# Designed miniproteins, single chains, continued (3), part 94

Each design is a single chain, and the fold is of that chain. pLDDT is the mean over its residues in the fold that is shown.

## One batch from the design tools (miniprotein)

Design m11263
Fold by ESMFold2-Fast:
Structure m11263 (fold): chain A 99 residues (1-99)
Amino acid sequence: MKAREELIREIEEGIEEARRKLAEIEAGKVTVTEAERVQLRAGLRGLEEMLRALKVDGLPPEEAYRRGLRAALEEQIRTAEGGAREVAKKQLEKLKKEE
């Protein structure tokens, strides 16, 4: 596993990159599908929650990853439509059962 400090740096960089891409999409500089926008927002939410779990709650990397994944899936359920939402729901239930 990566050192906590290295993992935190990588997550912070990922958050900045995701926010930059979302800003470019909102400014009309980049055209993406609604599905890609939903995935970017979900990924950003997951990274933000993982960073909080590591820096604020002091959780181990594996537990921080699971919390981030849960947050990303919950965001997908909230914003995705049709089959993508149902897939996210099934993945979230599987994650809950593995805890």
Scores: mean pLDDT 79

Design m11264
Fold by ESMFold2-Fast:
Structure m11264 (fold): chain A 95 residues (1-95)
Amino acid sequence: SSSNQQQYDDLVNEVLEDLKRYRDKLLSSVPSSQQDKARSELDKILEETEKQYNKLRDYAIENNTDFNDFKRILLGQKGYVKLVMKGLKDVLTSE
């Protein structure tokens, strides 16, 4: 139903906004000379993540995946993406 689709869309958008805030938090600790490079690399991760999450949402809706199962999967992936983003930031800013 359209109501079910909205619920899935809202969750994806909330997770993506949380990841964007996390990106901004990571960038706040990056030296000015490395800001553009770090932002560019983190944005690539977020762009790919957005594509993957939209695809996962579409597949979940088409396959009548339970919303709580979808939420569990998406929140698990969010945690992993945060680890990848932090790791990349740390590598890019390491001396």
Scores: mean pLDDT 87

Design m11265
Fold by ESMFold2-Fast:
Structure m11265 (fold): chain A 95 residues (1-95)
Amino acid sequence: DQARQYLQQARQHLQRALQLITNPDAIRLVQRAIVYINRAIRAIDAGDYDSAIDYIDRAIDLVQRALALITNPQVIAYLQTAIQYIQQARDILRQ
């Protein structure tokens, strides 16, 4: 499933970002985003696409809020790439 694969790629980028983030508020936001991505993947596996989209929207908001706290360019790149994958998953599920 393509949407599931995009969310898995997003999760990997968020996990890589976490290894470099030093701001505790940003760490908490990214960790919460990973939780919502995991919930979205479970919702997809259950065929609950409406719940998956809701969880995806929450994950995007959390990553965007984390971006506002980050100055490290490598972390910014990981978070932006994660947002792109999450948005691609959302677009597939909204069809």
Scores: mean pLDDT 91

Design m11266
Fold by ESMFold2-Fast:
Structure m11266 (fold): chain A 103 residues (1-103)
Amino acid sequence: SVLDELVAANPDATVQLEDGVLVNVSTYYDRLQELEKRGVRGLGLAEAYRVLGRWLESQGLLEEALELYERALRLYEESGAPQEVIEEIRRRIEELRRRLAQQ
């Protein structure tokens, strides 16, 4: 996949989260792979999709970022995440849809 190829090409990549913290992309990619392999759902998987979606957005891969954010939203909603987290992800999805409509 595009995500798999980009992580392999950028093992030291970092992404800045909403709170300004820099995180290592490969750490969240490894978490995603592990959780998906084990069939584990919940906040940990939602967070991995959110972080990786944010990184793909920073790389200009808006359609791929949108897909990961939509997966994160579903997982956050089914896991009973705080409303503030759900609203932030919804705002990101709306912004990405607007940017894609302008391309």
Scores: mean pLDDT 86

Design m11267
Fold by ESMFold2-Fast:
Structure m11267 (fold): chain A 66 residues (1-66)
Amino acid sequence: MAEDFAKRLVVLQPKDGTPLSAEQIQKVAREYGVTLTVEDIQAVQQALLNPKQLEAVAEKLLQKKA
């Protein structure tokens, strides 16, 4: 679940690492049954700029869902 969610975000991500818009992130999250707060969306945008943080965020999303 969380892996598929993270993969969807990465596929939508431009090659140069430009962050996804808040609207796109929220839309994907809702498709996977997760509703993100504004702070969560901002954390995802920042994590997309930092590969190490993206992995940690994906794991936390799995824990939130489980």
Scores: mean pLDDT 67

Design m11268
Fold by ESMFold2-Fast:
Structure m11268 (fold): chain A 61 residues (1-61)
Amino acid sequence: SSIDKQIADTIAKLKAQGKNDDAMQLDVDVGMYQIKMAVGMITQDQMDAQVKKLIDDAKAK
């Protein structure tokens, strides 16, 4: 999905900028929401909304 590309691109950009801790934190946080969605705890829309917020927060640093 387009969100998966946005996640990968944002992590790659953070690593390229030397923000390795921010890249790792984003990867962990996204992974947690993906697991919650996969086991039925949240919907795809809820995951996408939270992940978009995480990406925006990462870009604001």
Scores: mean pLDDT 84

Design m11269
Fold by ESMFold2-Fast:
Order: sequence, then C-alpha cells, then structure tokens
Structure m11269 (fold): chain A 102 residues (1-102)
Amino acid sequence: HMTKEEIIELARKAVSLARDAVVRYLRGEITPEELQAAVDELEKLVATLREKGAPDEIISLLEEMVQTLRDLLEGKITPEEAAVRVSELAARIDEIIDELKK
C-alpha cells in the first residue's frame, strides 16, 4: 500500500519519462531501441501504480500514454502527433493530481 504522496511522485515520474522520451525522439536524440526502453520502464511504473491502488483515472491516462508511445514506435503516428497526445494526457493527469492534493 502506497501513500498519496508516493502515488503522486510515481505518477509524475511516469509523465516525465513519457514526455522526455517523446521530445528526445522528436529531436532525433534517441534511437527506436532507447524509445522502446522508455516504454518498458513506463509500463513497469504503470503496473506498480495499479498494484498499489492508484486512482483508475490516472492508470487509464497513463495506459493511453503507453499506447501513444507504442503507436509512435510502430510508425502509426508521427512524433509530432505523439508529442501533442502526451501533452494533452499529461495535462489531464496534472488536474487529477491537483485534486488528490486537496
């Protein structure tokens, strides 16, 4: 069982990992293999958050981030489209985190 503060910290870590990976991939700073490693780490963080009872809304939004990065790796979306989607999902997660702090 995790504290609310630990859930917030891990959720923010997951968002930062996804955002950083997409931006660096967009800039050509990382390889597809390094992007895959970031996806794998993000999936591990999501699994940990789910196991420790994070809110379902945070889990769902983070799973959409994982899917966005997988779609990017598979060439189904552009890096620019991935950056927009990750930013929109990050904003929604930040709203939920702010509610959890109340």
Scores: mean pLDDT 85

Design m11270
Fold by ESMFold2-Fast:
Structure m11270 (fold): chain A 115 residues (1-115)
Amino acid sequence: VDERLEEVRRLIVEAARLAYVDGDVQRAQRLDLEAWRLLVDLAGVAPAERVEKAVAEGLYKAGLLALKKGAVEGSEEEIKKLSRERAKQLVELARMLAADPALAAEAFARMEAGI
């Protein structure tokens, strides 16, 4: 579980690096899809608080990178707050998708088609 939570955090940060540093949006979208699939799996088996913390940490690091590259505006405090709020929303969505495998499959297929 801890290794997979660390992997979600790593994928979020690497996707941001590919998008904002390298400009490789298509590869970033593929890593986002991988992170999303793993997040849905984890949301079904791990305590919500642990998943939310890992996602929030990943989003915060990604947000700081976006700020450094001028892709977003705001303070580090605002990015931290938004990362926590977004993590809660994403984990709630992931839990709903974990409970409905057909909806999850449709969502992932649609995301993959957009890459």
Scores: mean pLDDT 85

Design m11271
Fold by ESMFold2-Fast:
Structure m11271 (fold): chain A 77 residues (1-77)
Amino acid sequence: MEKQKLIDELVELARKMGLSDEEIDALRQALSGMSVEDLKAAVDAARTLLEQGATPEQRRAFIDFVRGLADRAAAEA
């Protein structure tokens, strides 16, 4: 329940940052492997970027960061 809420919140923030539905679907799959703590960190980072008016470069860096966390979680499984 809590994990799904964090995934949904991060997806909503990603949509507001301009990600496509295809990118969001890929992100949902990556996020399903992450821990609750990693998801909380990602949500906090996304909110901060959105509040500050993220540039395309900052949005890209954030997506790369989240994908890196998901890749690490998959490797540790």
Scores: mean pLDDT 73

Design m11272
Fold by ESMFold2-Fast:
Structure m11272 (fold): chain A 55 residues (1-55)
Amino acid sequence: MLEERLERLREEARRAGLSDAQIDAILANYRVHAERDGEVPEDFRVPPVVPPEAA
């Protein structure tokens, strides 16, 4: 279940135009929440991320 949710988040983030680094950060944060709660919240969405200003 967790891995499937992470893959879904990755697809959504890529579709939103986020960089690989931003996607990795989002997925890492998601995993931390899953470990603490024993399950990833179903309503957890891709958090708003700001791309690096000096990209």
Scores: mean pLDDT 65

Design m11273
Fold by ESMFold2-Fast:
Structure m11273 (fold): chain A 71 residues (1-71)
Amino acid sequence: MEEIAEALTEYSMEKLKDIAEVDRERLYEIVRRLVEEASQSDTPVNLTGPLSRELSKLTGIPASEIKKALL
């Protein structure tokens, strides 16, 4: 879990660096929570949607633009 959360945090930071300044610790906490919630689900969950919504709230950038950056 730690490895996945850390990797997704680093990936997201890299993808968003040209669009927004995001606090790494805050992003890590969001990612860790989403990964933890997904691990408790019986169905595979696409985290891109939830993550894009949380980052949209944090940065003020539309979730659709953040989702494109995370691709």
Scores: mean pLDDT 75

Design m11274
Fold by ESMFold2-Fast:
Structure m11274 (fold): chain A 70 residues (1-70)
Amino acid sequence: MEEEERMLEEFDRALKNAKSWSVKHLVAAVFLTVAEKEGLERVKEYAQKVLDEISKIPPEEEDAEVREWA
């Protein structure tokens, strides 16, 4: 429980520090991989949601900002 909460906090911080959607995608992919390996289902679900949100951004908008996503 605490491990998942700690990971989610670090994930949010990393996403906030990522200034482009391509960097946010990389961050989400890394956290998804770690969550899958460690069995952190909440982190995995959150990372997958973030990746889904980013995949909606057209490839032409490499520096696009997505508002109101986690």
Scores: mean pLDDT 71

Design m11275
Fold by ESMFold2-Fast:
Structure m11275 (fold): chain A 67 residues (1-67)
Amino acid sequence: SEEEIEKFVEEVLRIKRTLPLDVALAEITALAVRRGLSPAQIRRIASLVQEEVSDEELRKEVRKILR
């Protein structure tokens, strides 16, 4: 649902803002696995986090990946 997508997006952003990059990548990957995302979706999200894209760009791209 859209609400579940938005909750995931905000949790990804919270993790990215509060944890060192290596820890954030591990936590975001674990979250995505728990949410049942495919390996391809997880890799795309991890790539965006690793590339340090803006919060707005990350939010937009994660929404596209999950739709």
Scores: mean pLDDT 85

Design m11276
Fold by ESMFold2-Fast:
Structure m11276 (fold): chain A 81 residues (1-81)
Amino acid sequence: SNGLLEKLKPGLDAFARGKALLESGEDVAEGKALIDESIAIIEKTLEDLKKHGASEETIKYIQELLDEMKTEAAALFAALA
């Protein structure tokens, strides 16, 4: 639903911005901070949805999104080492 996308948008926007900063090399420290913040936002959104009785399918979808974001973040950070 539109409401779910609106709740996820701040985290997804922060991830996209962080990724862009890491890929451009403009501000690696800010890029890493934005990636970490984006994951924290999606994690909080998932926990809030669980607490308020969201469907199992919705919870699974957001968990899979979060797992994919964490995997991409790990790959981005490894490329900088």
Scores: mean pLDDT 85

Design m11277
Fold by ESMFold2-Fast:
Structure m11277 (fold): chain A 78 residues (1-78)
Amino acid sequence: AVAAATERAVEALRRAGAPEETLEAVRELARALEAGDLAAALEAAGRVQRGLAELYERDPEAAEEAARAVEALIEAAL
C-alpha cells in the first residue's frame, strides 16, 4: 500500500542522512499522487530528485537504496 511504501522511502532517506526538507518532499509526493494532483506531484518529485542527487555525492550506496524505495512508492501510487 502507498502508506507502507511512503514509510519505507522516508526510513531509507533518513538512514542515508537526508535533511527534513527531503523527507517532507517525499511525504508531499505521496499525498499528491494519492490525490491525483499532478502539478503538486511533479513539484515534490523535483525536490526529492535534488535531495537524492546530494546524497549520491556523500553515500552512493545509501542513495541508491533510497532511490529504489522512492521508485517503489511511485509504482504503488500509480
Scores: mean pLDDT 84

Design m11278
Fold by ESMFold2-Fast:
Structure m11278 (fold): chain A 90 residues (1-90)
Amino acid sequence: SLEEALKRLKEALTEKASELLKNKDVETLVQTVQIAAGNAVEAGIPKEKVLEVVREALEEAGASEEVKELALKAAEAGANGEMLTYEEIK
């Protein structure tokens, strides 16, 4: 179901974001979120719901406002079918 897909996406992203933020690996976080958002939209999840889940996962993982802005910009690019480098996102 859509609800199950969104729950699994949120759990996976929260876990991965927490791991990467603990290691101060913002570049990998930005790339991971971009890829995950693109894959979720391609799988048929509405873009708006994917971006909501990404935002909530980042907040639960304890991301700073600066990191949330970068990661959400990456998620939006991925959801639109773009593949941007970290340098292009920041």
Scores: mean pLDDT 88

Design m11279
Fold by ESMFold2-Fast:
Structure m11279 (fold): chain A 92 residues (1-92)
Amino acid sequence: MAELAPTDPELKEEFVKQIKELNAAMDAGDVEKVREAADKLVETVKQIPSEADKAIALITLAVGYVNARNQGKEEIAEVLEEAAKRVSEIMN
């Protein structure tokens, strides 16, 4: 597939850090921290040329959404769904 441009190493490190921060916020059940982490991840995805890295972000948000819904964490699920939609729009 065309457009397998690699993500810059510094941007990749920030991206991985943001995914870890999002997962930690979800585990803590902190709606505000989940929102902040998700917003940061979406902004970073706008800078990423790699479709594979964008897909990792989308999968992370989608899995988080399913887990939040299964746990009855409706507010967290809504935040993650909105972020996933924004990442999907960036990929198109």
Scores: mean pLDDT 81

Design m11280
Fold by ESMFold2-Fast:
Structure m11280 (fold): chain A 89 residues (1-89)
Amino acid sequence: SSEEVKKTVIYIESLASMTTMLVWNAKVYAKKGDYETAKQMVKEAKKLLEEAKELYEKNKDKFSDSEKKRVEEELKIAEEVVKEGEKTV
């Protein structure tokens, strides 16, 4: 349904936001010298990003062009954040 599609979009957006926040927290731990915790947080962020991408691929044909563009932009930002996180831990 249209309502179910909107819920899926919001859930993917939430996963992307959580991914970004987790990497930002990982950078804080790395600055404190806790590289073990930082690496684990980046690994968790990668798992959340993968889940978000899989949900997008499974459901994208149900999305409007506007919803696709918005989700793709948010996933791209999350991917860039994860790649930078991997370089800093």
Scores: mean pLDDT 88

Design m11281
Fold by ESMFold2-Fast:
Structure m11281 (fold): chain A 61 residues (1-61)
Amino acid sequence: SAMEKDPRVLKVKDYLLETGYSGLSNAAIAKRFGVSEETVSKARALVIDEAVQELKKIVLR
């Protein structure tokens, strides 16, 4: 699978993990980081995808 290479997406992903997925909207996070709302949505999708892959390793024997 393709690894995410956009450093803006990775920076937002790290922020979401550090803040426990933040109570802020995509628009508020986009403004905070100077990125598009699409970038924030990609970061959230990446967090979900990585969590699903880790769950598969744990629960699928």
Scores: mean pLDDT 76

Design m11282
Fold by ESMFold2-Fast:
Structure m11282 (fold): chain A 77 residues (1-77)
Amino acid sequence: EEEFKELLYKIAKEKLASIPGISEETAEKLAKAVAEGDLETLNKELSKLPYDLRLQAMEALGEAVREAKEKVREKLE
């Protein structure tokens, strides 16, 4: 559980920070919210982004969740 959260935070932060127009602070808040499963904070921070950046952030978060799940599965199998 903790390993998944740490991995998800790291991957999400790196992907979000690579998106032009998303600040490091915003990337950290979104990554932490996703890792903790804090949907209220996630929705709040996403709502601060312009629509185009919001779509990019949501796509990056989805990719981060997928990659984190795959890496945890590899360790368990």
Scores: mean pLDDT 80

Design m11283
Fold by ESMFold2-Fast:
Structure m11283 (fold): chain A 104 residues (1-104)
Amino acid sequence: MAEATLTLTDPSPEALARALMTAAAVLEAAGLTVGSAAKTVEEAAALIEKYGVGSVAAYRDGELAALVIADGKTGTVRVFSEDEALLRAVVAALEAAGLVASVE
């Protein structure tokens, strides 16, 4: 599985939540079924504040195609996918949103 680690310019729960919701929108636009405990930035931020982490999972034909994890402790977003085009699309969208300081 391919992986990218993005360090955000702002490690706040709000910025991490925006990153998760942006990733969810990109994955839905790609035709994937997105599972998330949060439906809004406010809900995602509240989960990150309480649990230190938030996630979005995306499925193709019932199988996990992409996973995005926002880590409130490190201010990072980790993107996992076996589909490099999905991985690149999520990374590019987060960079275009002005959220990303660096990518590994």
Scores: mean pLDDT 83

Design m11284
Fold by ESMFold2-Fast:
Structure m11284 (fold): chain A 101 residues (1-101)
Amino acid sequence: GSELEELLKKFEEALENKDLETALKVLEELKELFKDDPLATAGIESLKEALKALFEGNRLEAEIHLGVARITVGVMKLIGGNEEAIEVLDRLIELLEEALK
């Protein structure tokens, strides 16, 4: 698998294990991989805030930050941005939305 696939799997496992530290580390590694993409880094920062809110039990704050991440991905799709970054952000959003159920 690609490094991106391995990081996404590690993120999913961290969410299942309630391991906030590992989940945040994966998001920082993804941010470093997409460091030259301002929209991708902005999306990852929104997902970090959503993740923190989720672990604090603040569902409303988590949903707001997920909404910001979705808008960011929507803009990336509209302008024909980095396809791998879009796919990664969409998957991270799906995993966090599932964790909120």
Scores: mean pLDDT 89

Design m11285
Fold by ESMFold2-Fast:
Structure m11285 (fold): chain A 79 residues (1-79)
Amino acid sequence: SAEAEALRARIDALLAELNEELARMVEEGAPQEEINAVAVRYAQEILALLDQLIPLASPAEAEALRAGRAALEQEIAAL
């Protein structure tokens, strides 16, 4: 669906933006607490989009997305 495609595109854009921002912060010597705060903010936005995407996905894709969501949730809980 067009909605599912838009959600995937937004998730991909956020992941690319996160990777660019984190790389820049590391290069500039930003404090770890600031890096963690940025990572958590992007992760929370991605989690919200995943919650919208999962109901629109095929059963196989939905299972993979739920696994990815759980992994991301655990990663931010460890920061």
Scores: mean pLDDT 89

Design m11286
Fold by ESMFold2-Fast:
Structure m11286 (fold): chain A 97 residues (1-97)
Amino acid sequence: AMAAQEKADAVKAARGLLDEIVSLAPPELQGELRRAGDETIAALEAAPPEHYWTAASLVLSLSVDLVTLRKAKPEEIPELVRDTIARLRRMTAQIRA
């Protein structure tokens, strides 16, 4: 029961962080980032409560990405967003394995 609530809270936090990162992403990458993020969130929501640590890891990773994007020069942002997309896709694959 407690682990399920902790996972749900972490997933909610990750969703909020993804929304902020999408808002900072270049328009041409926003759709791909949103799709990758939505797939990772869906995989986490379907995963057992034990995946709280996976959700917490995602929150930490996205928090770092958000801080990095806010400090980045405009020319650095597309590469950083593509790195976030790649990590989200990798995490989705790991959750579904």
Scores: mean pLDDT 86

Design m11287
Fold by ESMFold2-Fast:
Structure m11287 (fold): chain A 78 residues (1-78)
Amino acid sequence: MSELEEIRKQIEEAKTEEELLEAGMELLRHVPVEHITEAIGATLRVIGYLLDAELKGLPMEEALEKAKKVLLEYIDSL
């Protein structure tokens, strides 16, 4: 599989915010340089969802699913 396909699988299989952030960081390492700004934007949105859940006491599982969707949508747009 390509590196992006492996990263996509890591995102889909992430069970914790730490695992999801690790996958997001790996995505940044393997995204073509011309798309890095969009990748950073997607990663910041992921962090925003996770922090919002922490600060408001929302279910982390819901925040993880929203964050996963952002990263997967970004990969699918490449």
Scores: mean pLDDT 77

Design m11288
Fold by ESMFold2-Fast:
Structure m11288 (fold): chain A 66 residues (1-66)
Amino acid sequence: MEEKAREMVEIAEKVLEMGKALGLTREQTAAFLAKELGISKEQAERLLEAVEESREKGFEEAKKIL
């Protein structure tokens, strides 16, 4: 569980950076993350918001999703 949560945070951080570099909307970035992780768009949006605040908050949100 913990290792998967860390992997989700790392993927979310990379997707967030990619979205910023490509000028994607939050909705587009969340949709891409949801597809990559196999989670709902709502879960992906929460994960992105948590990761933007801190890596630690991202990790806690990822554990709630798992």
Scores: mean pLDDT 82

Design m11289
Fold by ESMFold2-Fast:
Structure m11289 (fold): chain A 89 residues (1-89)
Amino acid sequence: SAEKELTLNLFLLIAAEGEAWVAERILANPSATQEQIQQVIRDLEQALERAKEVLERLKQLNAPQSLLDRAEAAIDRLEELLERAREKA
């Protein structure tokens, strides 16, 4: 159902926001190892791909604009963090 798909995509969006939060904390740590930075890059690349798929599905489901804006903000944040992680690699 559309309601169930909206709920599942909301959980996926929350997961992507959580991955961004974890990545930001690792990247803010001056003692982060190269192994941690490489893992952050992999995790962010996967989270970004999933977040973009979530946004497209939310558009198809005619999700509220506030949820679309939240997904766009998550994508922007993941892209910014990925660029910062790559600079540290």
Scores: mean pLDDT 91

Design m11290
Fold by ESMFold2-Fast:
Structure m11290 (fold): chain A 68 residues (1-68)
Amino acid sequence: SSENEKIIDELDLEAAVLASQLPEEVRQEVVAETKKIIEEMKKMSVEEQKKKRDEFLKKLREILAQEA
């Protein structure tokens, strides 16, 4: 479904934007974690993907707030 792909693309884009604002070492960790989460999300339902996306992005924003 294009909806599943859209949710994954939205997560990938938002995570990349947030990661770009982090120090290089932390950015590398975030990029690796994002790839892992995307692979897990590929086998999830739309509802599960939305929940996972929101939880992961919340975590990234908290990391950014600590590093900024």
Scores: mean pLDDT 82

Design m11291
Fold by ESMFold2-Fast:
Structure m11291 (fold): chain A 67 residues (1-67)
Amino acid sequence: MAEAERLRDEAYQRLTELFPKDRKKAIEVADELAERLVELGYPESKAASIATGLLLRAIGDEIDKEL
């Protein structure tokens, strides 16, 4: 649990630094997070949902700066 939270927090920090500057790299960070969560024993569907949710949150934060 603590390890998964650490990985998620690190990925979120990287995503917020990369959007909107490098969208390709941000997608790669989300994919990497999903893979590492699966390695920790999370189901693939759950890992993908967490990574996608984090990516969408980073995108939403950038949109909120405009709105």
Scores: mean pLDDT 75

Design m11292
Fold by ESMFold2-Fast:
Structure m11292 (fold): chain A 73 residues (1-73)
Amino acid sequence: AQLRQQAGSLVVRLEITAGITPDETAKEQVLAASANVRAALLDPNASDEQLQNMIAAGKAAITAAEAVIAKNK
């Protein structure tokens, strides 16, 4: 499904973002978001709504990490 493909791509983007995040707390938050999206993808009972919610949360985590990265440049 398109949502699972989007979630998979988001996990990769979250892992890349964590790798370039200089603040350890912000990095841990992005890694936690990545783990949550992965868990939803691996759950055969995950609904489309649950996947959409996890995608939204992952995108929010990237936005928060990007703000931290920008302040350290």
Scores: mean pLDDT 81

Design m11293
Fold by ESMFold2-Fast:
Structure m11293 (fold): chain A 91 residues (1-91)
Amino acid sequence: DPKKEEALKEIEKLMEEKKLTESTKQYILDLFRRNAPFGIEITKEITLDLIERYKEQQEKIKELLKQGVELSSKVPLLQEEIKEIEEELNK
């Protein structure tokens, strides 16, 4: 599907621009591929928004770490947000 390939290119480009780790990129791409059959356009939109939110949260975690807050205390919140988006896509 040409639309799916174009969506993947846009997602990969944004992830490269935001300098996401390979493990995070794989997770996001797997999430997109799993949900794309239910709507390519809406899944792309949600995935791009998720990448932006992830980067914002990562920057907040970096700021908190500079203040002596443990990274582990904040990572579960992002996992919950990802799960909520996944559940919404599967309704």
Scores: mean pLDDT 73

Design m11294
Fold by ESMFold2-Fast:
Structure m11294 (fold): chain A 82 residues (1-82)
Amino acid sequence: MEELKEKIIKLLEEGGVPKEVAEKVAEVAVSAYRFAKESGDVDLALALAYREIKRLLEEAGLSEEKATELARQVVELVREAL
């Protein structure tokens, strides 16, 4: 889990996201990973994570296009870790 969190933070920081926001997004992603593992509902876990991550990035001042792309990349990292 620490490795997944660090990968997400690095990806977001390289994308211009502030560290505090990147850490919040990483927590959402880790929670989604745990929910997917515990519930078995991967599609629901990833869909909820995508919506929340995109919202957090847009609230942090990213454009809709950039927030969408970064949210997709974060969700893909979670899927690959599953």
Scores: mean pLDDT 85

Design m11295
Fold by ESMFold2-Fast:
Structure m11295 (fold): chain A 57 residues (1-57)
Amino acid sequence: SEAEFLEKQKENIIELTTFEYVYHKGLPEDEAKKRAEAIAEEFVERMKNPEVDPPGV
């Protein structure tokens, strides 16, 4: 379903973004996860509402 797809995308974004912040930006894992969660939430919300200032897909 669409909900399952969006949840999986959110998890993937969190994992990838956390990895990027920890290993390339040197952030602590907890801080990286907080930022990754915020980014993933924003991205998923944009995907659900593409007419609301899309991120340049």
Scores: mean pLDDT 74

Design m11296
Fold by ESMFold2-Fast:
Structure m11296 (fold): chain A 90 residues (1-90)
Amino acid sequence: IEEELLKLIKELSGKNTEEALEELKEKAEKVLKKLKVKLKKATISFDGIEYDLPVPEKEKVSLAELLALSLLHAYIINKKAKEELAKKAA
């Protein structure tokens, strides 16, 4: 898992933040699907913005599941924040 994460970081090192997050999201979704993780949603409010974040239904998660969820959360937060900033700029 740590070795796969390092490979992923190297593959994405030449990409901009948006491209990197998009690929990380895709890889995270594949990992979660392969591990058959059941997800529920949790709504979190930060700086006036609501985020619907997928969280595991089980209490104990593996390192792979935790890392995949963290990457997916980073993607969702970044995308939502950009959408709200664009709306305020208009």
Scores: mean pLDDT 71

Design m11297
Fold by ESMFold2-Fast:
Structure m11297 (fold): chain A 57 residues (1-57)
Amino acid sequence: DLEKKLEEIIKGTIERLKNGGPEPDNPSKEEREQSLNIVKEYEKELEKKKEEKKLKE
C-alpha cells in the first residue's frame, strides 16, 4: 500500500529532522522547521486522500 509507505517515510523524516539525521549533516534550525512544515502539509494531503479512499469504499 503506497499510503503506508508514505506514512513511514514521513515518520522517518520527522525523526531525522528532530535529531539531525545522516542525510543532511547538521541542517540548520530554519531548514528543519521549513522541512517540518512541508512534511505537515504532506500529512494533511494524505489525510485528504484517505477520506477520498474511504468514500470510494
Scores: mean pLDDT 67

